# Ledger of designs, part 55: designed miniproteins, single chains, continued (3)

Each design is a single chain, and the fold is of that chain. pLDDT is the mean over its residues in the fold that is shown.

## One batch from the design tools (miniprotein)

Design m10018
Fold by ESMFold2-Fast:
Structure m10018 (fold): chain A 90 residues (1-90)
Amino acid sequence: MDEKVQKLLDLLIQAYDAGLPEEKVQKLDELIAKAYEAYQEGKYEEAIKYLEEAIKLVEELIKESTNPEVQAVLREMKELLEEMKKELEK
């Protein structure tokens, strides 16, 4: 989990550098932070909820973006978020 959270944060920085608006970066960062906090507290159902909210936001951002580099990074983030959710559902 920790390695996946770090990779997610690295991808978020890459999305920002590629042109993702700061407000959207902050919203994703908040959801990731809440998911990780819930995970650390053993509240896996809450962590899954925040991961699902992050996945939905990433899907919306992919549709809204006209920048192929931003879209590519966001798709990688979505795959990683889905993997993290799957890991917690077990």
Scores: mean pLDDT 85

Design m10019
Fold by ESMFold2-Fast:
Structure m10019 (fold): chain A 57 residues (1-57)
Amino acid sequence: ASDEEIAETFLEVAKANPELSLDEIGALAAKKLGLDWSATEVVLRALEALGRREQEE
C-alpha cells in the first residue's frame, strides 16, 4: 500500500473511532489494508503522510 492509501485509511478509522489510541487505529488500518505490519509502523507511516497533507491544506 502507498503512504497516501495508508494515511487515508488511518484518517477514516480515526474519524470513525475518535476514542481509540493511535496504536488501536493503526492496527485497524493495517487490518483493513491487509498489511502484515505492526500497528506502530502503520501509525508512523500514516502520521508522516498526514503531516505532509495538512501542510498542503
Scores: mean pLDDT 76

Design m10020
Fold by ESMFold2-Fast:
Structure m10020 (fold): chain A 66 residues (1-66)
Amino acid sequence: HMKEPKTEKEIEALKEAVERLKELRDQGKYTSREAFRLARELGEKYGLTPEEMLIVLDNAIKEVKK
């Protein structure tokens, strides 16, 4: 269903998203609210569209759960 990151910006955003979601988990702050706040921040930083931001967030969450 969800597409994988395709652009260089999406791949770099994914790397940062994984790192920052792991930090949130370690701090006991891993919530949907904080994950969506992070996604918005990364969307602004990397110039992602809403679709690209959701692709990055979905893939980062899957990576953190491994």
Scores: mean pLDDT 77

Design m10021
Fold by ESMFold2-Fast:
Structure m10021 (fold): chain A 55 residues (1-55)
Amino acid sequence: SVDDILAQARRLLATLPPDEAMQRVGELVAAVPDPEARLRLTEEFARLWAERQAA
């Protein structure tokens, strides 16, 4: 599900170096075949990344 992918993305962002985290999350999102789900994941990822940069 989208929520499961977001949870995995959050773990990757927390545990990996920034460059590797970005690559892994990008691959994870790109593998989603549903365009609507992919758009939602892209928007949520951008929000999570912005929150991380603000902290």
Scores: mean pLDDT 76

Design m10022
Fold by ESMFold2-Fast:
Structure m10022 (fold): chain A 109 residues (1-109)
Amino acid sequence: AEAAALDARGTALSKEAQKHIDRANEEIDRAEKLLKEGGSKEEIDSEVQKARDHVEKASQLTAEAVAAYDRLAKLDPERAPHYQATARGLQQQVERVKKRVDEVEKKAK
C-alpha cells in the first residue's frame, strides 16, 4: 500500500532527523558549558561546528520527512491533521536547535 510505504518512510526519516537534533543539542550543551567555564575558543568553535553539521543533516532529513507526510496527507485526508502536526513539530525542533547554535556562536565571538 502506497500510504503504508509513505508512513514508514516519514517515520524512518523523522527518527533519523531526531537523532541528529539530539546530537546537535548535546554538542551545543557542551559548547555552552565550555563558554561558562572559560574554555578555549578553539574547543567552543569545534563543538559549535559539530552542532551545525548535525543541524544541517537534521534540516535535510526533516524536509524529506515533511515531503513524505504531505504526500501521505493527500492520500489519507482524515489523518492529514495528524501528519501536519507531526511535520510541524519536527520543523519546530530543528528551528529551536538552530537558534541555540546561533546564540552560542554569537557569544563565542
Scores: mean pLDDT 88

Design m10023
Fold by ESMFold2-Fast:
Structure m10023 (fold): chain A 61 residues (1-61)
Amino acid sequence: SRLAQRQQLIDALANKDFETALKLAKELGLSLEEVETYLRNLLESGKITEEEAEEVLKMVE
């Protein structure tokens, strides 16, 4: 289901598995805005750094 894949995406991002995260984002057809929202939530929770969030955003672009 899309919900299960979304959770896998969040888990991959939190674990810094950006290769898996990008694959899942592509399979889900997520927009740049949706990926930015997930990164913002992880940044606010302290799961990733600002530099890591910027790097992921650049790769999805």
Scores: mean pLDDT 76

Design m10024
Fold by ESMFold2-Fast:
Structure m10024 (fold): chain A 69 residues (1-69)
Amino acid sequence: SEVEKLLEELLKSTDPSEALDILNKILELIEKLPPEEALKYLEKAIEVTDEFLKSIFEDEKEKLKKEME
């Protein structure tokens, strides 16, 4: 999927500006998905990213969970 490709690119990125651009693209794609699918991709992102980026995906997951409740 496009989200998985972008996650791989994010993990390979050595430039903070490029990493932020890729992160924003991932979040835009996830926002367009049904909530159940968005949650699965956010959980995958949390599993594969480092501690700094992980916190951003965790925040998005918590926002989505509040919308689903």
Scores: mean pLDDT 76

Design m10025
Fold by ESMFold2-Fast:
Structure m10025 (fold): chain A 74 residues (1-74)
Amino acid sequence: SELEELVKKLKELIDKIPQYSSNLKARLDRFEEELKEAIEYFKKNGDTEGLEDVKNYAIERLKKEIESLEKLIK
């Protein structure tokens, strides 16, 4: 839920910077795929601590990227 909302917000911000949009979208798509793979890996292994750490890391990283892009739009 929080991850999905952060990804949506980041995509909306990327669309406001058309000169970098394609590269930033490609990077975000790669990040989403890698995150999905990491989540499935930890779920399959029953590593609840690793799963929580990966989700928390992803949330913090997305928040920082959003802040950076908001500064660029100004």
Scores: mean pLDDT 80

Design m10026
Fold by ESMFold2-Fast:
Structure m10026 (fold): chain A 80 residues (1-80)
Amino acid sequence: FIDEAIEKVKNAKTIEEIGRTVVEAILKYASPELRKKYLKELREVMQKANELKSQGREDEALNYAKTEAIKILNKLKEEI
């Protein structure tokens, strides 16, 4: 269930791993309407995380991505 995706995000070493985990959870568990909504939110999170990474703030980028990804997954869990 989504709890497994949350654990994978917590243990992720890269922004790419976080993004992949959340995309997989959205595609597996969300309705078409929720997929559109949460994939958009995830894109915005990933853009911000990559912006921080490009500034040499890799630890901040990773922590930001984890925090926001977990929020998305918790919202998705509440709507299922």
Scores: mean pLDDT 85

Design m10027
Fold by ESMFold2-Fast:
Structure m10027 (fold): chain A 100 residues (1-100)
Amino acid sequence: MSVDELAEELIARFTDPELQEAARKAVEILKKYFEENPDLSEDERRTLLLTAFRVIEEAYRAAKEGRPLSPLAKRDYNILKSLLPEEVKKELDKIIDEVL
């Protein structure tokens, strides 16, 4: 499955339009990063996409329920940020902050 096919499948899993929009923004940021980093394996690209989607979904759910992010989501988000350059981190932080 290509990055485009995986991203489209993951976005389609979301039923909320605001959540779908946040997911689309995250996909655009990550696709640009993947194009600029040829050292990333297909598995690493898939892991980054899947992790970002899980964090966005959990942030949205936490916001709706008026609760903080789960420990698992916090760990996933910290791992995701540790794998990304500062400019990509900042753009993802904006998306997560808009959802929270």
Scores: mean pLDDT 79

Design m10028
Fold by ESMFold2-Fast:
Structure m10028 (fold): chain A 66 residues (1-66)
Amino acid sequence: KIEELLEEIRELLEQPLSKEVLQRLAELIGEIYKLIKENSPSKEEMAEKIKEAEERIHKMAEEAEK
């Protein structure tokens, strides 16, 4: 469920930021985006916002690796 994924994201944000944490955050946001897109086309605006967050976190993970 989306609520469960959001709770996992919240828990990850309590951890020190590392490449692994950022990768997991991007994965979870991607799962939320997929669920909204597949199950609720009317929530397209929310799906766009979640995709933006996923892209931002993915970039942060890449920068942490470098």
Scores: mean pLDDT 70

Design m10029
Fold by ESMFold2-Fast:
Structure m10029 (fold): chain A 88 residues (1-88)
Amino acid sequence: KKEERERFIKAAKEKGLEVLEVTEDDSKEEIIARVRELVKAGKEFVVIVEDPSKSLELQQLISEVKIEELKDEKALEELKKALEEEKK
């Protein structure tokens, strides 16, 4: 169990992926905050959970955070493009 997790972490790091380990002690708020930091940094990452039953819930939370970050970034890019078009 522990050895398999360590091997997976090593393989992920070798592929250049950041590893986010989630334990039963982590709150949803802490998980969301850590995912937001990784998304803002533009890093590819994998999430490792000890409880498989929580994997679907975590996938939903991660998807929501990624959508929120992409909306903010795209909104800023669209505003910049609109300003450039007005100057033409």
Scores: mean pLDDT 66

Design m10030
Fold by ESMFold2-Fast:
Structure m10030 (fold): chain A 70 residues (1-70)
Amino acid sequence: AKDDEVHAILAKTVQMLLAGEPKEKIRKFLEEEAKRLGLSQEEVDKILQTAENMAKNARADSAEVRAARA
């Protein structure tokens, strides 16, 4: 059940990374969502790591121009 919300957090984190949001803002977002869903720090780190990999791949492929001027 919480899996769908974790997937939504992952997608939002990827969008924030592509928009060039500062790491501190992304961490605060993840901390607030983790408190809401009862996620552990390890789960938060896993989401962030996955999001960073996805954002890197998206930027390399085509998303870099789309992320400009968010």
Scores: mean pLDDT 74

Design m10031
Fold by ESMFold2-Fast:
Structure m10031 (fold): chain A 89 residues (1-89)
Amino acid sequence: MKVDPELLEKLREYAERVEGISPRMAEVLREVIDAAEKGELPKGFRNKASAAVAAALTVIGDGLDAGLPFEEINEIAKTVLEAIEQVEE
């Protein structure tokens, strides 16, 4: 099954919002979007669990470092995890 287009659109909106605040988080979000659109895991990961943990940790860490509200970090992390979970192995 292809990843939900509405979920990918939310990730694109988050990437645009954080690009000026945390360029690294925006880059990670774009990598997740690009991979999910191809039905693939982000480059360098062989399973969903590794990809999900790495992406979530980057969003949380870089979001906290950038001073983003906890609620926004939590919503972005959840959306990233949902997108990766929808990729078929």
Scores: mean pLDDT 77

Design m10032
Fold by ESMFold2-Fast:
Structure m10032 (fold): chain A 73 residues (1-73)
Amino acid sequence: MTAEELIEKGNEALKAGNYEEAAKYFEKAVEVAEGRLRAQALANLARAYHGLGNWEKADAAVAEAAAVLAELG
């Protein structure tokens, strides 16, 4: 499964309100994605963690997404 496919499945889980499943798909997407796509996966992972009430993990994912985007210029 590609990073794009994992993000699509994660977004589908988010739409269904299945935040735990969404987080698993986005976590896998972060593992295989690079550059802007990795930042997108991290931002989506943060949304899933917010849905779960895990603010610490959500904040960490947002910070990492920002760092990835900063590295891209």
Scores: mean pLDDT 87

Design m10033
Fold by ESMFold2-Fast:
Order: structure tokens, then sequence, then C-alpha cells
Structure m10033 (fold): chain A 92 residues (1-92)
């Protein structure tokens, strides 16, 4: 049984994605990783269609990989894509 409605989960992921861009621009590795953990927690509780869940997970995983490699420019690009997709989901 999901804990979060799709609209709420999508809105939270969009907000976390904007904060991720800020921490990636600052080069704050620990804050960026902690924020990614928060995104996974929201996604795990979200009542989302499988296709949308897979797309969000793919973007979060690519963003995390970039952060772990200290490739903050790539992390910002994926955070921007994640934010845009999440806002689209929240508007449905």
Amino acid sequence: VPLLPAEQAAREIAELSELMKKYAEEGDYQKALNLAVAMYIVLSAADLPEEDRKRLLELINKMVEAIENKDYETAIKYAEELSKFARELAAR
C-alpha cells in the first residue's frame, strides 16, 4: 500500500531536484548524496505507474553516479531533467 499520492510524491521529487542543483553547484558531496537518499525514500513510498517510476529511478541513478564521480555538471543536467519530468507528473 503506497504512502504518498502520485502528485505529492512528484512535487517532493521536483523540490528535492532543485535543491540538488544548488548542492551540486556548491560541490557539497555529502549534502548531494543525502538528498539522493531522500529522493529514493519518496520514490519507494510513491503511488506511481510503473513506467513513471522506472523513468524517475533511471534519472536518480544517473544523477547519483555523476555525484559519486564528482561530475557535478552532469549531476546538474540530470537534476534538471528530473525536476522537469516530476513537474509534468505533478500536473497530471
Scores: mean pLDDT 85

Design m10034
Fold by ESMFold2-Fast:
Structure m10034 (fold): chain A 99 residues (1-99)
Amino acid sequence: SESRAASLYSASSILEVGAEVSKELAERKKKEAEELEKKAKELLELGKKGDKKAEEEGKKLEEEAEKLKKLAEEYEEGAREARRASEELREEAERLEKE
């Protein structure tokens, strides 16, 4: 049971690192999306003034920003799941040590 508990603690630590990496990736994708959304708004305002190319480019950047926001949400969910799994493995390891 001691060696089994050690293996579960190790697996828990790996998942905790994975959760932190996914969280950092989510924050990075959110920032990228915000920058693209800002550029899209500027281009769409030029489009309203008659620049059809700016309007088309602005719409494409808006779509790209939305995709990045969805990717960030997926990374955030992955981080939550990994953190939950890490906690469950830690709790199981603690139970095995108390036996």
Scores: mean pLDDT 89

Design m10035
Fold by ESMFold2-Fast:
Structure m10035 (fold): chain A 82 residues (1-82)
Amino acid sequence: SEEADKAFIEGLRLYLEKKYEEAVEKFKQALALDPNYAEAWNWLGEVLAQLGKLEEAKKAYEKALALDPENAKAKRNLEKIK
């Protein structure tokens, strides 16, 4: 949805500004609007890993891979967090 895309893009902007906690909230907002947003799950995982929340990051990457098994970024990120 357009609203989910806007929340996702804002999350990316906050991530680039190193506002990781605010980025998490925006990615969660995107996922509340579209739970099948595989790329938002992957980015949520990356931000959670930056915050040291490794178990939560792992779960987010696993959801991204469940939705898009060919997502090379989510697969690599999940392998790195092990």
Scores: mean pLDDT 87

Design m10036
Fold by ESMFold2-Fast:
Structure m10036 (fold): chain A 60 residues (1-60)
Amino acid sequence: SYIDEILNDLLDKAEKYRDGLSKDELLEGLDYLLKKAEELKASQDVIDRIKALKEKVEKE
């Protein structure tokens, strides 16, 4: 869906530019994207991708 495409593009950019952001900024941004993905009924694959990236950032 168009929402999945937008969210995947934003996630690709978050991963690419990760080193320019603080851990707190990344977690805040990922929490916001997760909330929006759930509100907009994004695919489970996108929701799982956000959760996986959030867990990876928290594990730092």
Scores: mean pLDDT 82

Design m10037
Fold by ESMFold2-Fast:
Structure m10037 (fold): chain A 56 residues (1-56)
Amino acid sequence: SMGEEAAKRAAEAVAAVGGEAAGLVTEQRILDTAKRFGEEAGVEAAERAVRSAEAA
């Protein structure tokens, strides 16, 4: 789904600056957000994670 692809991209961006473990935690949190609040919320969480990684 789009949420899963967004979560993977965000995990890669976070892993590039924070390491693999940080990326995995980010991926899981985004997927959990999508499960609780819907796919759109998951995509928004992924976009926020990418922006935070890019700012680091």
Scores: mean pLDDT 80

Design m10038
Fold by ESMFold2-Fast:
Structure m10038 (fold): chain A 73 residues (1-73)
Amino acid sequence: MEPIDYDVEVELARSESPEATELARRIAEATVRRAEELGITVTVREVEMGHTRSAEGMARALQEAERAAKEAL
């Protein structure tokens, strides 16, 4: 099979909140797993942000990503 010549960088916002950090990592893990199934290489970097989103915002983003992945089946 021909490999996909595509590289994606994903930046994770690092928060002082352990909950927000864990949710961000879950989102990244879901993204990496999906990309790996498609043969895409994803590099994840943790970066510090001045303004971090709430845990609720992170949970919503994760739920939307999982729903989109299921619909893309």
Scores: mean pLDDT 61

Design m10039
Fold by ESMFold2-Fast:
Structure m10039 (fold): chain A 60 residues (1-60)
Amino acid sequence: AAEAARRAALAAGASEEVAEALGRATQDGNKDEASLYAAGAAAHGGDSELAARAGRLAGA
């Protein structure tokens, strides 16, 4: 799941940092939280700031 989420984020145009944060959220958080980050990354494409913020909040 974490690896798949990371790949999806990169495919959506997210940065390596956002992809890693999404992977961590998938691994550590529940799947609802992880799916929200995946959807956010896909919706924003190259807008990594919002996705990175969401990932950090989940990781905190």
Scores: mean pLDDT 58

Design m10040
Fold by ESMFold2-Fast:
Structure m10040 (fold): chain A 82 residues (1-82)
Amino acid sequence: RLEELREEALELGRELEALLPQLSEEERAALLAADDAAVAEAGAKVAELVAAGREEEARLLAAEATVEGLRALLARAREAVA
């Protein structure tokens, strides 16, 4: 599962990076702002699991949050270029 999520994140990241040159400066700034908010939310949950000694669950949650965040960013980027 964790390895599958890592592979998915890499693929989504590549697709997103390919779309970045098609976006305006303003559109890229909006994507980065959305990513920052999602990262902050996921980070708080990961920190709670780490504090509870649930490191494996924290690692899995971080990977899942990364994939979901990239999916959301990719969807927004596709809407912006459409």
Scores: mean pLDDT 74

Design m10041
Fold by ESMFold2-Fast:
Structure m10041 (fold): chain A 63 residues (1-63)
Amino acid sequence: MREEIESLIRDGVIDEEGIRRLAEILRVDPEALARALDVDGDGVVDEAEFERFWRELERSTLP
């Protein structure tokens, strides 16, 4: 799962298609996911923003 998700990052960013695919993998709403990842609100998600989101998601689901 994590490796599949990491493959969606291109040149350190995730585009619209990558966010849509990630939302399908996680079974969440793509718009909500985009908002969670795009801290700057510019429609661009960089690798650091994605890594922070992923770490928080793992921490919230694992004891």
Scores: mean pLDDT 64

Design m10042
Fold by ESMFold2-Fast:
Structure m10042 (fold): chain A 62 residues (1-62)
Amino acid sequence: LPSPLEMGDELEKLAEELEKQGKYEAASSMYDHASFAYMSAGDYDRAAELSEKADELKKKAE
């Protein structure tokens, strides 16, 4: 299995592509998963940043 840091990087890139496509609900979900991966890696600052971004995109999807 890839490391939590590598998983977070891949999920963040996927979320960015989904956001670019206007798929805000899907992007929000991917940012949330990336946040969890970074939290598991001990990168709490990055995890918090992506969690906030996920919440913002979820509001845009509504």
Scores: mean pLDDT 82

Design m10043
Fold by ESMFold2-Fast:
Structure m10043 (fold): chain A 64 residues (1-64)
Amino acid sequence: MEKTRKELEEELGEPMARIYMSFLDEEDLEVESAEEAIEAMKKALREAVERGLERSKEREEELE
């Protein structure tokens, strides 16, 4: 955990590292490197966007 946080701070800066660490804590994910943390976040964001698009289409069809 500490190594991943430090790697994220060096790669992306402290504000972004904090966001990534918060995301990992919220999802209860354990990662060994900054690369794994970045990939986990990218996957979660991609899935969230896909779910948002699907739900938006469903609501548009249901509402008009």
Scores: mean pLDDT 71

Design m10044
Fold by ESMFold2-Fast:
Structure m10044 (fold): chain A 78 residues (1-78)
Amino acid sequence: MKKLVTVEMASGRKALVVAGDENAEKTGRQAGVAAISFGGTPEEAAEVARNAAKLGGMTDEQIEKAAKSGREAAEAVR
């Protein structure tokens, strides 16, 4: 089940992201782009993606995959 959730970045800024998607890469990409849109760095994008995957109930492997995808998406947008 997909839900919109707010994830706080290390800077104290908040990103609105989709959680509960079964696709870790898609979750990571969407979270990474959202984090950059809210003024985050690629490192913060990875953190937001990891937290979105955790909130979505993903496995540890999927959480790290989402974090990697979020960082890569954030770096590609810049």
Scores: mean pLDDT 75

Design m10045
Fold by ESMFold2-Fast:
Formats: C-alpha cells, structure tokens, sequence
Structure m10045 (fold): chain A 96 residues (1-96)
C-alpha cells in the first residue's frame, strides 16, 4: 500500500510539473500501467492478505477480479485527487 501510494505521489508531481499535454499524457499512462501491473502481479498476495485480515476464505475468481478492479480504481481516483489538489496549491502560490 505505501509503495503504491508513493508511486502515485511521484506520478502526481511529474504530471503537475509537466506543462506539455504530451508529457502529461505520457506520465499519466505510465502511472496507470504501473498500477495495473502491480495489482495483477500481486493479485494472489492481495487476496491472501484480505482473507487473513477478514478471517474469511479465499475469494472466488469473479470476486477476486472485482477486488483487483476496485484497487485499480481506488488508485486512479487517488492519482486524480492528488493531482487536482497539487494543481490547486500551485495555482494559489502563483496567484499569491
């Protein structure tokens, strides 16, 4: 979780510092790809951690896919929210 959050934070900084649409799209796409790849590679570990924390058995394949989709969507929402917040702060500093 902290590692993913750190990657999102770095992505936000790069997006905010990028002033060209092409660079912004590149950083955004790269960050999304890393989030998706991380979720896919750690799918079983994430599901095992969830099962142990909740005290339930492993999720069915359909629920496992939904769980991974939720994690990806949460990460994308955090990226969007942090980017908007950082841009707002930057705008306020520029305006005084």
Amino acid sequence: MNELLAKIGLGVIRIVNSKTPEEREKVLAQTYKEIEELAERNKEKMLDAYSKETGTGRLDEAKAEEFVRQKIEEAKKKLEDYTATSLAIKARRAAG
Scores: mean pLDDT 73

Design m10046
Fold by ESMFold2-Fast:
Structure m10046 (fold): chain A 93 residues (1-93)
Amino acid sequence: SAEELLEEGKKALENGDYPRAIELFQKAIEEDPNNAEAYLMLARALYKLNPDSPGALKKAIEYYEKAIEVDPSNPEAKKFLEEARKRLEELEQ
């Protein structure tokens, strides 16, 4: 289920296995494309995997924006989006 994939992904993320976390969160989104938390966690995993890559940060930003689109009431998604945008600006200066 999307819920089980999301929980397994969170465990992978906590253990620093970012590639596995990304795979599991992508599968969770495929099962439930309206799961805002799955988009949020996918964005976080992409950021953690390669925080110095403008390309990875741009992709993470897209998923944070999708998380906000699905659930605009979640303050965490907006906070992480602004952190990712600031990091991208620092890398492109």
Scores: mean pLDDT 87

Design m10047
Fold by ESMFold2-Fast:
Structure m10047 (fold): chain A 68 residues (1-68)
Amino acid sequence: MDLEDYNKKIEELVKKGELEEALKVYEEMLKNGIKPDLKTYYILLKGFLEAGENKKATEALKKMSELS
């Protein structure tokens, strides 16, 4: 799986409200040496905001600022 495949899978899980499963896919991505991009963190940011996970949402924003 490449970066685009991982982003698609994470987005599908976030849309289903399966945030824990989305985070497992994110961890698999990191273990496989694939670097998350702005799109990865934007998808996770939306999931965290929908779940009310304000601290994790802020961390995702910080990651996005480091990549821009």
Scores: mean pLDDT 83

Design m10048
Fold by ESMFold2-Fast:
Structure m10048 (fold): chain A 116 residues (1-116)
Amino acid sequence: MAPPLGSGAPGDAETEERARRLAELVKEEISKLEGVKEVRVTAAATVDVATGRPVVNVGATVTLEEEYLSPEKQEELKKQIEEAVRKAAEEAGLKLASISSVTVGNEINIGASAVP
């Protein structure tokens, strides 16, 4: 596979390392949850254009073991996933600034931002 070309990462090396650590911790914590089949996590360091401060953005796609869950069980699992992301951010030395999640079929998609 060809390596990515360019140094287009807007974050510093410390923030990039925290982003990597956050992705690992998010994957680990969500993988422990009942009903989770697969977890895909990405995290990237960037700079908030309004403040010039470093920000870590994390995205996760959680594939469920069941093709259909009741709305109540979907919301319960979604809350557990959001709590896992918050805990992972704290453990990575980051403060969670925002989090959102959307259920699409048997997948829960998470978007979050954290600051050092």
Scores: mean pLDDT 76

Design m10049
Fold by ESMFold2-Fast:
Structure m10049 (fold): chain A 94 residues (1-94)
Amino acid sequence: SLVEEVLEKLEEILKLLEEGDFEGAKEKARELLQLTVRAANESTDPRLAQLALAVGFAAQELIEAIETLSREEAIKLAKELFEAVKKLIEEYLA
């Protein structure tokens, strides 16, 4: 469920950014961060905890990017973070 929720929230964030809804995108990124904090605290699997922490750092970086970068740069970084998170998920599921 964590993997599916993370991917769903990343897709929602990217869509909101492309639509120009930066406040909505930032709110979804905060929700993603809260999800990862909860998962890291509740997980007994150290691999899942490590994945949650990595996704949490990506969510924090995205929030800062939305606040500090241009629209085009924030969208570019969001896409790069999305691909990095997908790769981490694939490695976790392997």
Scores: mean pLDDT 83

Design m10050
Fold by ESMFold2-Fast:
Structure m10050 (fold): chain A 65 residues (1-65)
Amino acid sequence: MEKIRELERKLAVTEMALGIAQAARDYAEKLGLDTSEIDAVIASLQAEHDRLRKELEELRKEYEK
């Protein structure tokens, strides 16, 4: 099912982006810098990740039955 594979790829990329953003936040915090911009990016990526996970779960349930 191509839609499932597309969502899996999008999810993987979003997970990588979250990891990078979280690492950047940790580094900025260690340097005593404002993390508000990075926090906003992380929040956006978390929301996208949650949406993609929900869509993937719904499609898997629909097409694996």
Scores: mean pLDDT 81

Design m10051
Fold by ESMFold2-Fast:
Structure m10051 (fold): chain A 56 residues (1-56)
Amino acid sequence: REKELEEKREKRAKEILKKLGLPLTPANLEAIIATEETGVALEDLKAELEDGSSVL
């Protein structure tokens, strides 16, 4: 079930998508969550995206 983890993942994904200006679709949420689980530096990624970096 892991409701706590899922809520945190969804919340983070929504914040990232809002910064990217992307729609809150399930596919976008899954992509962000998958990236987070990969262990990439999401903090760095978010910073670049907030600066208006064109990725994807």
Scores: mean pLDDT 62

Design m10052
Fold by ESMFold2-Fast:
Structure m10052 (fold): chain A 70 residues (1-70)
Amino acid sequence: SEEERRLEADEFVRKAVDIANQLKAEGKTELAEKIYKAAVELRDAVDTGAPDSVIEELRKKLEELIKEAK
């Protein structure tokens, strides 16, 4: 459902922000800033009711940045 999609996106954004905060504490500021920006873009897209294709693209971008942090 639309509500389930919003909840999943919100949880993912929260997790991404937590990862970015940890990276910033470790001195990885550039990667942290990229993750923050991608998380904000994903949240804004969900909040404004962007098409599922746009939300999926932004989610993949955020996932790739988080993968770089590992």
Scores: mean pLDDT 82

Design m10053
Fold by ESMFold2-Fast:
Structure m10053 (fold): chain A 87 residues (1-87)
Amino acid sequence: SELEEMMYELVRYGQEVAKKAVEAMEKFPEKKKEILEKLEEISKKLEKAGELYREGKYEEAKELLEEIKEELEELDEKIEKLKEEME
């Protein structure tokens, strides 16, 4: 299933971004609130995508998974830039 594959890939990517986020929160405590809020937002969207998938709303689930991917990529880029600015 294309959607099932997307969900597994996003869970794996989300785990990698979450690891980077934990390290960033330890290094930049002033950014902790912002990072946590973004992680919570992404987590809620992922839960909603799972609900849509279970309801058979595959098109809506796919659109939300694409949004989640973009948000994870944006968070990943933001964390990497924070690390670069310190060096």
Scores: mean pLDDT 83

